# Designed miniproteins, single chains, part 27

Each design is a single chain, and the fold is of that chain. pLDDT is the mean over its residues in the fold that is shown.

## One batch from the design tools (miniprotein)

Design m978
Fold by ESMFold2-Fast:
Structure m978 (fold): chain A 49 residues (1-49)
Amino acid sequence: MGEKLRERYWEDLEKRAREGMKKIGATPEEQALFDEAVARRRAAREALR
């Protein structure tokens, strides 16, 4: 349950951020940079656990 709640929270945040980027007309390159930032953030959290 705890892991499920954490994953859902992060998925919601990522989805909202991506929707916001599309709304403001972010380029595919900007979206790719966001995806990289998300991946690095996830890796950092896993490393610090």
Scores: mean pLDDT 73

Design m979
Fold by ESMFold2-Fast:
Structure m979 (fold): chain A 61 residues (1-61)
Amino acid sequence: GRFSDAQKQQLAAYARRAVEGEDTEAALQKARDIAAAAGADAAAFEAQLRASVAFTRARAA
């Protein structure tokens, strides 16, 4: 599905929180819920987001 601008902003905010480690699993769960609500493949989206978080953390470490 297509994301609204508000959904895109929320997804970006939760992705940042996941990278920052404040509550990674809760942030990823919220991102998955937004993806599902938008009609996207929530599992594929979560997997891609987890990979992006891992890549960003590896680069920062």
Scores: mean pLDDT 70

Design m980
Fold by ESMFold2-Fast:
Structure m980 (fold): chain A 62 residues (1-62)
Amino acid sequence: MKEQLQQQAVKATSDGLKAGDNEKTAQQLRKLAEQAEKAGLDDLAQGLRNHADILAGKPPAG
């Protein structure tokens, strides 16, 4: 599960860079962080949330 969530995060970041939409990328990373937390992967969840915050800063909608 951990490897799959990491691969999804990498794909979301790559797709977001191609689209130029940091806000959508940050939202996808936050959703993956919630899934990681539910799976008991707290370190991964924290890392994904921190990455989302760095990418988007403070998104207007969130």
Scores: mean pLDDT 72

Design m981
Fold by ESMFold2-Fast:
Structure m981 (fold): chain A 92 residues (1-92)
Amino acid sequence: SSQIQQLVDALKATLESAGFTVSASLDGTTLTLEITAPNVSALIGLVLKLIGLQEDGYDIEIKISGDTVSVTVRAKNEEELKAMLQTLIDTL
């Protein structure tokens, strides 16, 4: 969906504006983000926000390697993915 791609691009721009380097890929309703933090404080802040979303029941998998966070977002359908993307934009 072009609307999903627009939300992915908006999420990427939001993170890049905060100093992160972001690559994003979509496979159906699964979004994978590779996010490189500019410093340890930014990394910790990002991870804590993502953990908060996991605790709120969002299907978000987090893997940390050095200064990089791999985030996998799994939605049941396109409407849920759009809602999750908007929540990520508003939270991050």
Scores: mean pLDDT 87

Design m982
Fold by ESMFold2-Fast:
Structure m982 (fold): chain A 58 residues (1-58)
Amino acid sequence: QDEANIELVKAANEALKLYQAGKRDEARKVLRDTGERLGLSPETVERIEADLEAFADE
């Protein structure tokens, strides 16, 4: 399995918990730091942020 995908899933789970706790800035930082480390584009990171925020808001 692609190790980068596992790293991203772990970061997404941490970010989701932070969004649910109201810690939006910390959640975004986790996603951005992980995305940069994995070589993801800023646009891809922003899409992941938007999807997780929408999921956490309900």
Scores: mean pLDDT 78

Design m983
Fold by ESMFold2-Fast:
Structure m983 (fold): chain A 57 residues (1-57)
Amino acid sequence: MSVEEAIKNGEEFLKTADLETQYIVYGMLAKELEELGYDELAEKYRKKAEELRQQLR
């Protein structure tokens, strides 16, 4: 599976997940994308994780 396919599948899963699970998955996805050199996509998902973190507090 390509990175693009993995991202699409993850986003579909996240639509059915609770906020805590979404936070964890977005955080993991951001780290993976950063390691793979997809800096702009990593920033996008890091931002989503931070927004969810605020809701979880």
Scores: mean pLDDT 75

Design m984
Fold by ESMFold2-Fast:
Structure m984 (fold): chain A 61 residues (1-61)
Amino acid sequence: EDEQKKLEEKKKQIEEWEKSVESLRKKIPQYSPAQQEIIEEEIKRIEEQIEKEKKKLEEEG
């Protein structure tokens, strides 16, 4: 696989994760406060994963 293709694939995956986060956020009001806490923590974890992947891409460059 080409380096360019790999970079674009990762960028697209990051964008998709961000969209997933937004979807989850929209569902939050439908759940109880306890469930909301769990979902928020999961969102935070995904955000950290995105940052980690971004850092990896920068390091590879």
Scores: mean pLDDT 78

Design m985
Fold by ESMFold2-Fast:
Structure m985 (fold): chain A 60 residues (1-60)
Amino acid sequence: MEVEIAEKASEMYRFAKKQSPELEKAAKEAAGGLMSAAAGHDPEKAKKKLKEFEELVKKQ
């Protein structure tokens, strides 16, 4: 599960970068936090950040 969450975060970051620099910033911050939480074996926090990250990407 950790690797899946981290991979998805990375993918979204790459996509967001192509959308706009503002979204890229938000995506980078969210992805970093998400990966950190996943590494700490806290999937709950990771999923919460992933959801916020997804919302930001979908907005653009």
Scores: mean pLDDT 66

Design m986
Fold by ESMFold2-Fast:
Formats: sequence, C-alpha cells, structure tokens
Structure m986 (fold): chain A 82 residues (1-82)
Amino acid sequence: ENALEAEALRRIAERLREAAERTGDEDLKRAAELVEEAARALAAGDVEKAVALDEEAVAIAGKSPESAKALLEAVAAVGAEL
C-alpha cells in the first residue's frame, strides 16, 4: 500500500517548506513543492509520476550543499518518525 510512503513524502515536504521559509532558499522551496506533488501522486497510485517528481526534487535540492543537507536532514528525521 502506498499510504505509508505518501505520508513519509508529505512529512518530508513539510520539513523542507519550513527550512525554505527560515532560509529564503528558493531551490529548497521548489524541492518542497515537488515532494508535496510526489506525495499526492503516490497517494493517487501514480507511482511513475511520484518517482519522476521525487527525482526532480533531489536534483534541485542537490544544486547547493546547504539545500542538499536540508533534504538529507528532512529524510532522516521522517525516517526516524516512521
């Protein structure tokens, strides 16, 4: 079932959005939007779309060490919650 994975992506998106609001990082803001879209796609059963959106989010966050670190911290924190 995609429900747990969709919930994980939703929580990652929330953490990335919060980090973007604190830092003003526009790449991190865009990554948060893409992860939120991926969560919605996965909840709807569109796994291919969710994977494509997640890959785009990782690529955008990976443009700077600071954005990449924020993404890794969000993933690790959500993984510890679930």
Scores: mean pLDDT 83

Design m987
Fold by ESMFold2-Fast:
Structure m987 (fold): chain A 80 residues (1-80)
Amino acid sequence: MEVEKEIEELIEEAKKKVEEVLKLLKEGRYDEAVELMDKFMEELAERAKEIYEKGGEEAVKKLQQKLAEIGKEFYKKLLE
């Protein structure tokens, strides 16, 4: 229950960060965009470990699927 909510909150934050990064890229602020993305990706890795400890393989698998979808959308928008 709590793990599911934590995953959903993380995914919503990830989507918001991706939009912020894309906005910075469009403004030509490349260094800031890269720094923001790198920092957020590191936090995602740490959160994945916590989710594994609490929810096991099921929770991590769900997180991986949602993160992969966000990653695909990010690359797709970069190519547009």
Scores: mean pLDDT 78

Design m988
Fold by ESMFold2-Fast:
Structure m988 (fold): chain A 113 residues (1-113)
Amino acid sequence: HHMTPEEALELANKAIGYAREGKFDEAKKLVEQVEKALKEHPDNADLWVRLAQAYAELGEFEKAIEYAKKALEIDPNNPQAYYVLARIYEENLGDKEKADEYRKKFQELLEKQ
């Protein structure tokens, strides 16, 4: 009856695409819908990560970091959360030391798969 986690992930991916195209108003509307789905599925770490990526593409870096860290509270071995954090700290905040720490964790998790 309401949006499934799979449908929410698809909408989050669409929001990321719109934000990359500079269609920020369209991206924000989709993010609002995904936020509603997240409230119904708060234990889905992938949904937190995808929203973190969408917020990063929208320039909302503080919110992106918050959401990526929330994903790590749910699943501390989620490599995509570390990847998103590494990119934000390197590309947007200029914190190379913290970016290198998160990137190392991302690489370690991929090597164990």
Scores: mean pLDDT 86

Design m989
Fold by ESMFold2-Fast:
Structure m989 (fold): chain A 84 residues (1-84)
Amino acid sequence: SKLELILEAIGRIIRAIGLVFHAELLIEKGEYDEAIKAAEEAIRAAEEAIRLAKEAGDEGLVKAAEKVKERAEEVLKEAKEKKA
């Protein structure tokens, strides 16, 4: 159902946000390999949220998920740069 897709998209967005914050904390601690893993998981969760939001036809959720994906990609880049 459309409602089920919306709720699943929201759940994936919440998960992606949590993983972004976790990756940022891991960067602060110098745990760059674990930060990379968390950021990559955040990107995957955001991409799944974009897919579900598009299927639901919810443009607001698509935009929200895309912003979270962009932030996750920024955090991934930072973790990789600090590891090198």
Scores: mean pLDDT 92

Design m990
Fold by ESMFold2-Fast:
Structure m990 (fold): chain A 73 residues (1-73)
Amino acid sequence: RSLEELRAAAGERLAAARTDAEQLAALRDFATELAAAGVAPEEIAAALRALVEEHGLSPEVRAAVEAIIAVLR
């Protein structure tokens, strides 16, 4: 699957998510799928941050996403 397809699926999951835990699970799965597909850590970080900004996610989810990004590299 392309990065675009994976990002679209992650965006759909985020739109359906009701809790910070569900949003974080969607973002973790997305990061894992991109890493498995061989996407560079910088591109994964940019995609995660873009989804967080696009969906207006909470500071708690933003902090958790930055922790995920830190372990990619």
Scores: mean pLDDT 81

Design m991
Fold by ESMFold2-Fast:
Structure m991 (fold): chain A 69 residues (1-69)
Amino acid sequence: SKLEEFYEELKKRISQMTKEQALKALDEMIKGLEFLKERAREQGNEETVAEIDKLIDMLKKLKEEIEKS
């Protein structure tokens, strides 16, 4: 799926960053996705809301793993 492809590409990009850069990038991306989720909800696009929620969960887990490293 596009979501899985995006996540794999993101992990690849994050692996090239310093820990500080990676955590900052993930935090900003999560904030951006929360904003897009609110817009999708306002438009009644529940499928897009669900996909964004799934991606946010994946990014939060990735952030936790990087913080532990």
Scores: mean pLDDT 84

Design m992
Fold by ESMFold2-Fast:
Structure m992 (fold): chain A 95 residues (1-95)
Amino acid sequence: MTLEEKLAEIRELLDKLVAEGKSIDEIYQAVIDFLKKWAEENGYPKELIDRAIDTLKFVADYAKKKGLSKEEFAEVIYRVTRGILAEMEAEKERL
């Protein structure tokens, strides 16, 4: 599966969760579960996965502190996740 296909799946997941009225915590957990599965399927080191999870947890905490809507949070977490996936692919190519 290409990075572009994975990003499209994340966008579709986020749009669905927002439409279903899921909370920031539920959206966050769904993205974490998606990343863990993708990383496991592609053989990423646990250290990279843990770092990604810590980053996304910080973003979710920030969103709640700032009172972001679920729609605003979905856009923020999408951009952060896109950056994380690009970094993980770059680090995988270096290994």
Scores: mean pLDDT 81

Design m993
Fold by ESMFold2-Fast:
Structure m993 (fold): chain A 77 residues (1-77)
Amino acid sequence: MLIENAELLEEMAERYEKRGDYLRAGKLYEQSGDLYEKAGNFEEAARSYEKAAKMYEKAGDLDKAKELKKRAEELKK
């Protein structure tokens, strides 16, 4: 189910983040956010996109980080 899959992706992302694999962590947090958004859990989606943005920023993908920060802000409205 969408929420359970999003939670599993977040757990995987956290493990990649702790290993310093920021690009993979960012992709997994982004995918988790997408699933929360589809489920209508906008607060959780925004949080996942914010984590993804931080990971992409650490990976040097500033454009992707900016996009995801904007997406998270839109979901908090």
Scores: mean pLDDT 86

Design m994
Fold by ESMFold2-Fast:
Structure m994 (fold): chain A 58 residues (1-58)
Amino acid sequence: GALETIVEVAKEHNNPKAVVMAARELVRQGRHDDARRLAELAEKYGFTEAAKEVRELA
């Protein structure tokens, strides 16, 4: 899905900041559940620090 694509693209470019920026946009839109799902996916893909930051935003 769209959230998985965000994390996959970030992983290909070694850019965990892209995940955090996407999460901030989701929170701005009131999509807190999607932001939490993005954190779970980021952790699964090895972006542990980005996942922690995203969980704090959600």
Scores: mean pLDDT 83

Design m996
Fold by ESMFold2-Fast:
Structure m996 (fold): chain A 79 residues (1-79)
Amino acid sequence: MVEEAKKLNKKGKELLKQGKYQEAADLYAKSAELALGKDNKLTAESLENMSESFEKMGKTEESKYLRELAKKVRSLPEP
């Protein structure tokens, strides 16, 4: 699961570079889902990247929410 989450996060970064922001956000969301409860650092990184994707789409409030959520996840002890 964590290894798959890492692959999805990498693919999302490729899509983000191509300007495919919604597709990138979808892959980051899947990465966060797979990493949740197993790797808090990877979950937070995926949420931060999803936030960047929403910011690029002009969804500023959703972007802010995801950044705050990512910060909270980063502060959690590793499972």
Scores: mean pLDDT 83

Design m997
Fold by ESMFold2-Fast:
Parts: C-alpha cells; sequence; structure tokens
Structure m997 (fold): chain A 68 residues (1-68)
C-alpha cells in the first residue's frame, strides 16, 4: 500500500541519518535500492509492490548493520 511504502521510506531516511554513509555495505545496499527505484513504474501497482518488498529487505539489512 502507499501508506506502507511511505512508512518504509521514512524508516529508510531515519536509518540513513544514523548509519555511516562511507560504509561499503551501506553504499551497496543504497545502490541496490536506487537501481530498483529506477526500474519501478509508479503507474503499475505490481511494480510498486515489488519496490515495497525490495525496500523492506533493504531496511531490514540496514537495521542489521546498525545493530552490529
Amino acid sequence: SEEELTRLLQELAELQERLDPSDPEVQRLMQEYVERLRATDPSDPASLEELQRHLGEVVERLREILEE
């Protein structure tokens, strides 16, 4: 849903503020997210759902780095 996507984007922004942007793993995860975002058609619900799933995975992996 659009609400869930917005929530994940807010969580991503909070994680980016707390994480070291020079960390190679953080850079790789952010690059993966940007590539998925560029491939997303915002007019296609299926494309938005795929973006939401990938964003959820990226957020989870970034949280693991922060917990280290």
Scores: mean pLDDT 79

Design m998
Fold by ESMFold2-Fast:
Structure m998 (fold): chain A 55 residues (1-55)
Amino acid sequence: TFDDLFEKIALAAKRDPKVVTEAAKKLKLSEEQLREMAEKYPEVKEAIEEALKAL
Protein backbone atom coordinates (compact mmCIF):
# COMPACT_ATOMS: atom_id res chain seq x y z
CA THR A 1 0.00 0.00 0.00
CA PHE A 2 1.02 3.64 -0.41
CA ASP A 3 1.05 4.08 3.37
CA ASP A 4 3.68 1.34 3.77
CA LEU A 5 5.72 2.87 0.94
CA PHE A 6 5.50 6.38 2.46
CA GLU A 7 6.66 5.07 5.85
CA LYS A 8 9.72 3.39 4.30
CA ILE A 9 10.63 6.52 2.34
CA ALA A 10 10.19 8.71 5.44
CA LEU A 11 12.42 6.45 7.56
CA ALA A 12 15.16 6.44 4.88
CA ALA A 13 14.84 10.22 4.42
CA LYS A 14 15.69 10.80 8.11
CA ARG A 15 19.19 9.52 7.29
CA ASP A 16 19.43 10.82 3.70
CA PRO A 17 16.86 13.41 2.51
CA LYS A 18 17.94 12.82 -1.14
CA VAL A 19 16.03 9.52 -0.92
CA VAL A 20 12.76 11.48 -1.35
CA THR A 21 13.84 12.98 -4.70
CA GLU A 22 15.20 9.64 -5.93
CA ALA A 23 12.04 7.76 -4.91
CA ALA A 24 9.79 10.42 -6.48
CA LYS A 25 11.58 10.12 -9.84
CA LYS A 26 11.90 6.31 -9.80
CA LEU A 27 8.32 5.62 -8.64
CA LYS A 28 6.82 8.60 -10.55
CA LEU A 29 5.17 10.01 -7.44
CA SER A 30 2.81 12.94 -8.08
CA GLU A 31 3.04 16.32 -6.34
CA GLU A 32 -0.23 15.42 -4.57
CA GLN A 33 1.29 12.19 -3.20
CA LEU A 34 4.42 14.05 -2.02
CA ARG A 35 2.27 16.67 -0.25
CA GLU A 36 0.24 13.90 1.43
CA MET A 37 3.46 12.28 2.66
CA ALA A 38 4.63 15.64 4.08
CA GLU A 39 1.34 15.94 6.02
CA LYS A 40 1.72 12.44 7.51
CA TYR A 41 5.47 12.79 8.25
CA PRO A 42 6.18 16.44 9.22
CA GLU A 43 9.79 15.61 10.15
CA VAL A 44 10.61 15.03 6.43
CA LYS A 45 8.51 17.96 5.12
CA GLU A 46 11.64 19.98 4.26
CA ALA A 47 13.09 17.09 2.21
CA ILE A 48 9.77 16.73 0.36
CA GLU A 49 9.70 20.48 -0.36
CA GLU A 50 13.20 20.20 -1.91
CA ALA A 51 12.07 17.20 -4.00
CA LEU A 52 9.09 19.21 -5.31
CA LYS A 53 11.47 22.01 -6.39
CA ALA A 54 13.72 19.43 -8.14
CA LEU A 55 10.83 17.96 -10.17
Scores: mean pLDDT 78

Design m999
Fold by ESMFold2-Fast:
Structure m999 (fold): chain A 90 residues (1-90)
Amino acid sequence: MKPDYKQLAADLLTALGDVFLKKGRYDEAIEAYEKAIELDPTNADAWIGLGKAYLKKGEVEKAIEYFEKALQVDPDNEEARKLLEEARKL
């Protein structure tokens, strides 16, 4: 089986985005998650990360769009479902 370098790179970029998000560096987190999605649009964690970053920036409608996209990619994702419910209450 050929190694899926794009999937691995997307996972690493998602992890980098999570580090920036934790540090409050939301624009850098967004750039990392966007690059992850460009490499692997099926990476639900990257879509969740984008939603979280936009939610921290107060862009609730954008956050909702990205959490909905995460659930389209992974319908059983409990974190995305919970975050979507919380965002819709804002």
Scores: mean pLDDT 86

Design m1000
Fold by ESMFold2-Fast:
Structure m1000 (fold): chain A 73 residues (1-73)
Amino acid sequence: SMSEREEKLKKLREEMLRLIAEKLRAIGDLFETLNKSKDEEEKKKAEEEYKKKMAELDERMKKLEKEIEELEK
């Protein structure tokens, strides 16, 4: 059986993969809007939403990375 530490590490790594997938989706959504839209205001809104989403995901990933590092000691 896995230790409690290894079980936690597995869950944190799975959560990290989810956040990576979410980042890729946000990138895709931005590029789709930039490619389809002819409205500069819509493009600007998409870029601001993208920046906000990426900042949120980066903070969540930073916290997870720190937690993983502490458990891998």
Scores: mean pLDDT 85

Design m1001
Fold by ESMFold2-Fast:
Structure m1001 (fold): chain A 65 residues (1-65)
Amino acid sequence: ADAEAAEVAEVSRRLAEAIRNKDVEALKEEIERLKALTGKEPGLPTEVSPAAKEVAALLEKARAL
């Protein structure tokens, strides 16, 4: 869906910036936004879209903080 894909892409970009800044607080905020947007816990590999894979990779980096 257009709205979901666009919003996920925006959240992915913000999440990547938070990871670069090592800002755990910002990371938590973006993860909560992603959960609200998708209606499910982030990182779940239920979708095979490119955006979903990018988000999953960013979440793995966030978990490593």
Scores: mean pLDDT 63

Design m1002
Fold by ESMFold2-Fast:
Structure m1002 (fold): chain A 77 residues (1-77)
Amino acid sequence: MRERIELEIEISMARMAVSVAKLAVEKHGKAALPEAIKTLEETIRRLEELLERYPDEEAEELLEEARRLLEELKEEA
């Protein structure tokens, strides 16, 4: 049960981080790019570590979304 709870928490935190990063850039433009990029890089690292321990389709989809957003934001920076 501990592993399952950890997985659920990490996925929820990652989803929130991706959403916050996207909304921050939409609301504040270039001023939000450094923090958004940092948040996405940290989120990607955590999701990659999580997936090595617990294969999960939802986490894989979220990782792909985070990677796509990171590439888009780096091009704007």
Scores: mean pLDDT 80

Design m1003
Fold by ESMFold2-Fast:
Structure m1003 (fold): chain A 66 residues (1-66)
Amino acid sequence: MPEEARRRAMELLREAKKAVEEGDLERGRRLVEEASRILADAGLEPSPEQVELLIEIGRLYDEVKA
């Protein structure tokens, strides 16, 4: 269960990065929120890999939004 939630969250974060790269900031934001919800519902903190991806998504989001 927890491992499945973490894998699902990682998949959503990868899709969020693609959405932001394509300029779909609203979809990117929703995918990040869904990933965070899945982790929270499972009682999990983001993994180091998920934290790195979140930092990258945030950087891209700021660049695209500007």
Scores: mean pLDDT 82

Design m1004
Fold by ESMFold2-Fast:
Parts: structure tokens; C-alpha cells; sequence
Structure m1004 (fold): chain A 89 residues (1-89)
């Protein structure tokens, strides 16, 4: 599920020494997916979380969209994820 993938990404990010704010963002995104919030609410919550954590808003939204597209359009999901990571690092 998107929640499981987001949790796995957060765990991997922590092990690789990514910024703590990015790891926390991924954990919170996983929680939102687990709760099954509607797409519009998901993007609103992610935007607010990015602002609170000091993570680039555009990158946070790109990561969220990538996770949403992973099973339906994995090529586009990968492209968005790479764009997000290039913005963050």
C-alpha cells in the first residue's frame, strides 16, 4: 500500500542519514495514507506539514503524488520522485 511504501521510504531515509524533517514528513504522509483521507485533504495536510517542518512544499507535494501514482503509473511516479529528491538535495 502507499502507506507501507511511505513508511519503508522513511525508514530507508533515516538509515541513509537524510534530514530529520524529510524523514518526519514521510512518516506523516504514511499516517495520512493509512487514515484514507481524500486526495484534496491529503494535499492540504502535506502542504501544511511541509511548512511546519521546513521542507520544500513543491518537493513534498511531488513525493505525495508519486506515492499516489506508484501502482497506476509507476514511470510517472518515478519521474516525480526523482524531481522531488533533486529539489530537496
Amino acid sequence: SASEVARELAESAELLGWPEEVVELLRKIAELFERGVPREEMFREVRELAKELGVDEEAALLLTEALLLRDTDPDEAGRLAIKALNTLF
Scores: mean pLDDT 83

Design m1005
Fold by ESMFold2-Fast:
Structure m1005 (fold): chain A 80 residues (1-80)
Amino acid sequence: SEELEKVRDEANKLFDEFRKIIDEIYAKSNDPELIQKVDELEKKATEIVDKIRNAKTVEQARQYIDELKKILEEAKKLLE
């Protein structure tokens, strides 16, 4: 349980970093297509965080952490 809580804490930190990046994109961009892509990434990130919160095993939660990290990297690339 402690190990699972640690993974959930990591997910929350990754999601917070993700939100800061998308907020920066929203502040800098007026491109509707880029905004739509960011909205889709936000939806995916939110769904993954929810899956981590409901994960029953450390292994399952860690798989979702890897997915969340990939979404964060995609958001960073959109920021230029």
Scores: mean pLDDT 86

Design m1006
Fold by ESMFold2-Fast:
Structure m1006 (fold): chain A 100 residues (1-100)
Amino acid sequence: SLAESVRNLAKRIEEFAEKVEKGELTRDEADIELSLFAIYVATLRSIRDQLSPEAVKLLDEIEAQLDKAYEALQSGNFEEAAKHLREAAETLRKLADVLA
């Protein structure tokens, strides 16, 4: 289901945040992984008009949180990036509950 796919994305982003925080990834590796998450979110945005207003609001929050994570990664602030990634994972879990 879409809800299960969104929950799986949340788990992957949370695992990614832990690796970023621990400095286990190069900046290029982190950029690639974050780009893959952005592609998934863009796919959700393609069905935005089919989503409830609550789901749309959560999707907008996720996009903003991922943008902040990207800016933090670009500046080399891995702790800030991990914080925003965890916030995005939390909001994705809320989105999954709304989609269920």
Scores: mean pLDDT 86

Design m1007
Fold by ESMFold2-Fast:
Structure m1007 (fold): chain A 65 residues (1-65)
Amino acid sequence: MEENKKKAEEYIRKADEAEKNGDLVTAAQYYLKAASYYRKAGDNEKAEEALQRAVDLATEADRKG
């Protein structure tokens, strides 16, 4: 249980770094992975937040293309 939460937090950190560097596609992918791990950990609220962030970033990247 805790290991899935730790992995989710690690992917959130990687997503934040990618977003800070302007790599919206990579950031969205990391937020999707974080959402998956939060769901496995039973933290549905944080999973939904991470998923929403991924969707927002993927939409922004698509608009720029």
Scores: mean pLDDT 82

Design m1008
Fold by ESMFold2-Fast:
Structure m1008 (fold): chain A 73 residues (1-73)
Amino acid sequence: EVEEARERAREAIKTVLDAFGGDSEVANRAALTIAKHYELQGKKEQARAFIEAAVEVLEEAGLPVSDELRKAA
């Protein structure tokens, strides 16, 4: 469950970055949107794990992490 959310984050953020030419703003917004979806389903642990993994991917890529995403992690 939590590990699945982390893996989904790694795949989703990589896919968004590949599709939008490394646009960190789009990647940050996508991560927040997906995490919000988990939260609305009552999956708070998965939402946090998703955000944490998304932050890790962005930081590994040398891309900025939004204040909104950092606050949600």
Scores: mean pLDDT 82

Design m1009
Fold by ESMFold2-Fast:
Structure m1009 (fold): chain A 60 residues (1-60)
Amino acid sequence: MAPLTPEEVKALMVAAKEFGSLEAAYNAPDEKIEEVAKKAGVSPEQLRAAIERALARTTG
């Protein structure tokens, strides 16, 4: 599996702080994903992809 980029790691930390967990971030509406992505300096699509990759390692 592809490793997370430094930008993706930064975005995941911002998302975890804003949503409380990556699971909550995964279920967040697009509007909140866009706001958090803007804060992290990534696109909403990059943030969503990073959350999905992180959760794929922890969800069963």
Scores: mean pLDDT 77

Design m1010
Fold by ESMFold2-Fast:
Structure m1010 (fold): chain A 84 residues (1-84)
Amino acid sequence: SEREKREADANVTGAENMADYGAAVTEQVAKHKDQEEAQQRLKATIHSLDWAYQSMKQTSEIDPEKASKAAAKLEEVAARGRAV
C-alpha cells in the first residue's frame, strides 16, 4: 500500500540518519576514550543502531534493496563503535 511504502521510506531515512549520528558519536568518543560518560554514550548509541538494524528487517519486506543497504551501513558503523 501507499502507507506501507511511505512508512518504509521513512524507516530507511531514519536508519541512515541513525548511522550518520552513530558514526559521529564513534569518532568523538574515539578521541575521549578515557571519559566514562563518553563510553556510556557510545554504548547507548550502539543499542540504537542495533534497534534500527532490526527495523530494517521489517522494512525489507517492502523495499529489500534500500533496507539491505541501510542495514549494511548500520552494521558497519556499529562494528566501528564496538572497536573503540
Scores: mean pLDDT 87

Design m1011
Fold by ESMFold2-Fast:
Structure m1011 (fold): chain A 59 residues (1-59)
Amino acid sequence: EQADLDAIAEGSRRVVEALRAGNWEEAQKAADELAKKTGDPELAQSILTMARRAAEEAA
């Protein structure tokens, strides 16, 4: 429960950081790692999609 929230926070941070650097492949890898950690690939994909939109709007 607590560990899942920590994994989501860490994974989300890594995805956003990679996208801000323009590193699309690294963002996908961070999302894949989050999916493995949480066992929820749909959640990881949603985070990647939302982070992509935020990075694009910030550019």
Scores: mean pLDDT 76

Design m1012
Fold by ESMFold2-Fast:
Structure m1012 (fold): chain A 59 residues (1-59)
Amino acid sequence: ALLEALEIVAEAHKMIKEGASREEVERFARERGLDPEVVIRAAETGDPRALSEVVRQLR
């Protein structure tokens, strides 16, 4: 769960850094059953609370 959350957030951050649209990052999150807003917030800000919420939502 935690390692998977870190990997997902790192991938989202990489997508943003490489110029992916918000829509592309949202799709990436939804395909994994995650709230896109939480994933984007964790990727953009590194907020530990957002990361914790990604961990809770992972399947």
Scores: mean pLDDT 82

Design m1013
Fold by ESMFold2-Fast:
Structure m1013 (fold): chain A 69 residues (1-69)
Amino acid sequence: SADEHLARGQELLNAGRYEEAVEHFRRAIELDPDNARAHALLAMALSQLGRTEEGDAHWKRALELDPDL
């Protein structure tokens, strides 16, 4: 499920395994494209990898989906 990928991605993000976290957050978005939290967490992981332009696009999407993030 999207929630399972989100949870696994968060574990990997906390472990500093940013590339693997990105893959799980992308899968969460594939299953639930409007999941604001998945877009926000993907943005954080991408930022840690220095992929700031791609990360900023996902932050924008997260805020469009949930302005209170």
Scores: mean pLDDT 87

Design m1014
Fold by ESMFold2-Fast:
Structure m1014 (fold): chain A 61 residues (1-61)
Amino acid sequence: DLDRVSDEEFVEAVARLAEEEARRAGFSDEEVRRVGEQAREDARRTLELLRRQRAEQDARE
């Protein structure tokens, strides 16, 4: 899916899924918002790490 989705779309999709799951688990609106913020940060970090790993592997050939 990453090949067909922009980084921003991926981050937002992850955040939305995390917020929905938290809400289903009985979290408060405040907690759901925090979960969404955490998910966005985690998703961005994941993309950054994947790009770094890709670049490192390519540099080593």
Scores: mean pLDDT 77

Design m1015
Fold by ESMFold2-Fast:
Structure m1015 (fold): chain A 67 residues (1-67)
Amino acid sequence: MEEEIWKEAEITLLLMKGIVAYLSGDYEEAIKYFEEALKLAREHGFEDSVREAEQGIEEARKKLKEA
């Protein structure tokens, strides 16, 4: 369980970094953080984090296209 706990923390940190980048207008960086979070969340079965990362990628890509 210790690896799962640290991976969950790592995923959460990546999601937070993605959100901060998104709010700052750094959409390309936001996508990178969300994609890293998505990969880890999928590998470890964190379904809520998968959903959060997918939403973040979609929203950031939409903003990048509009920019």
Scores: mean pLDDT 81

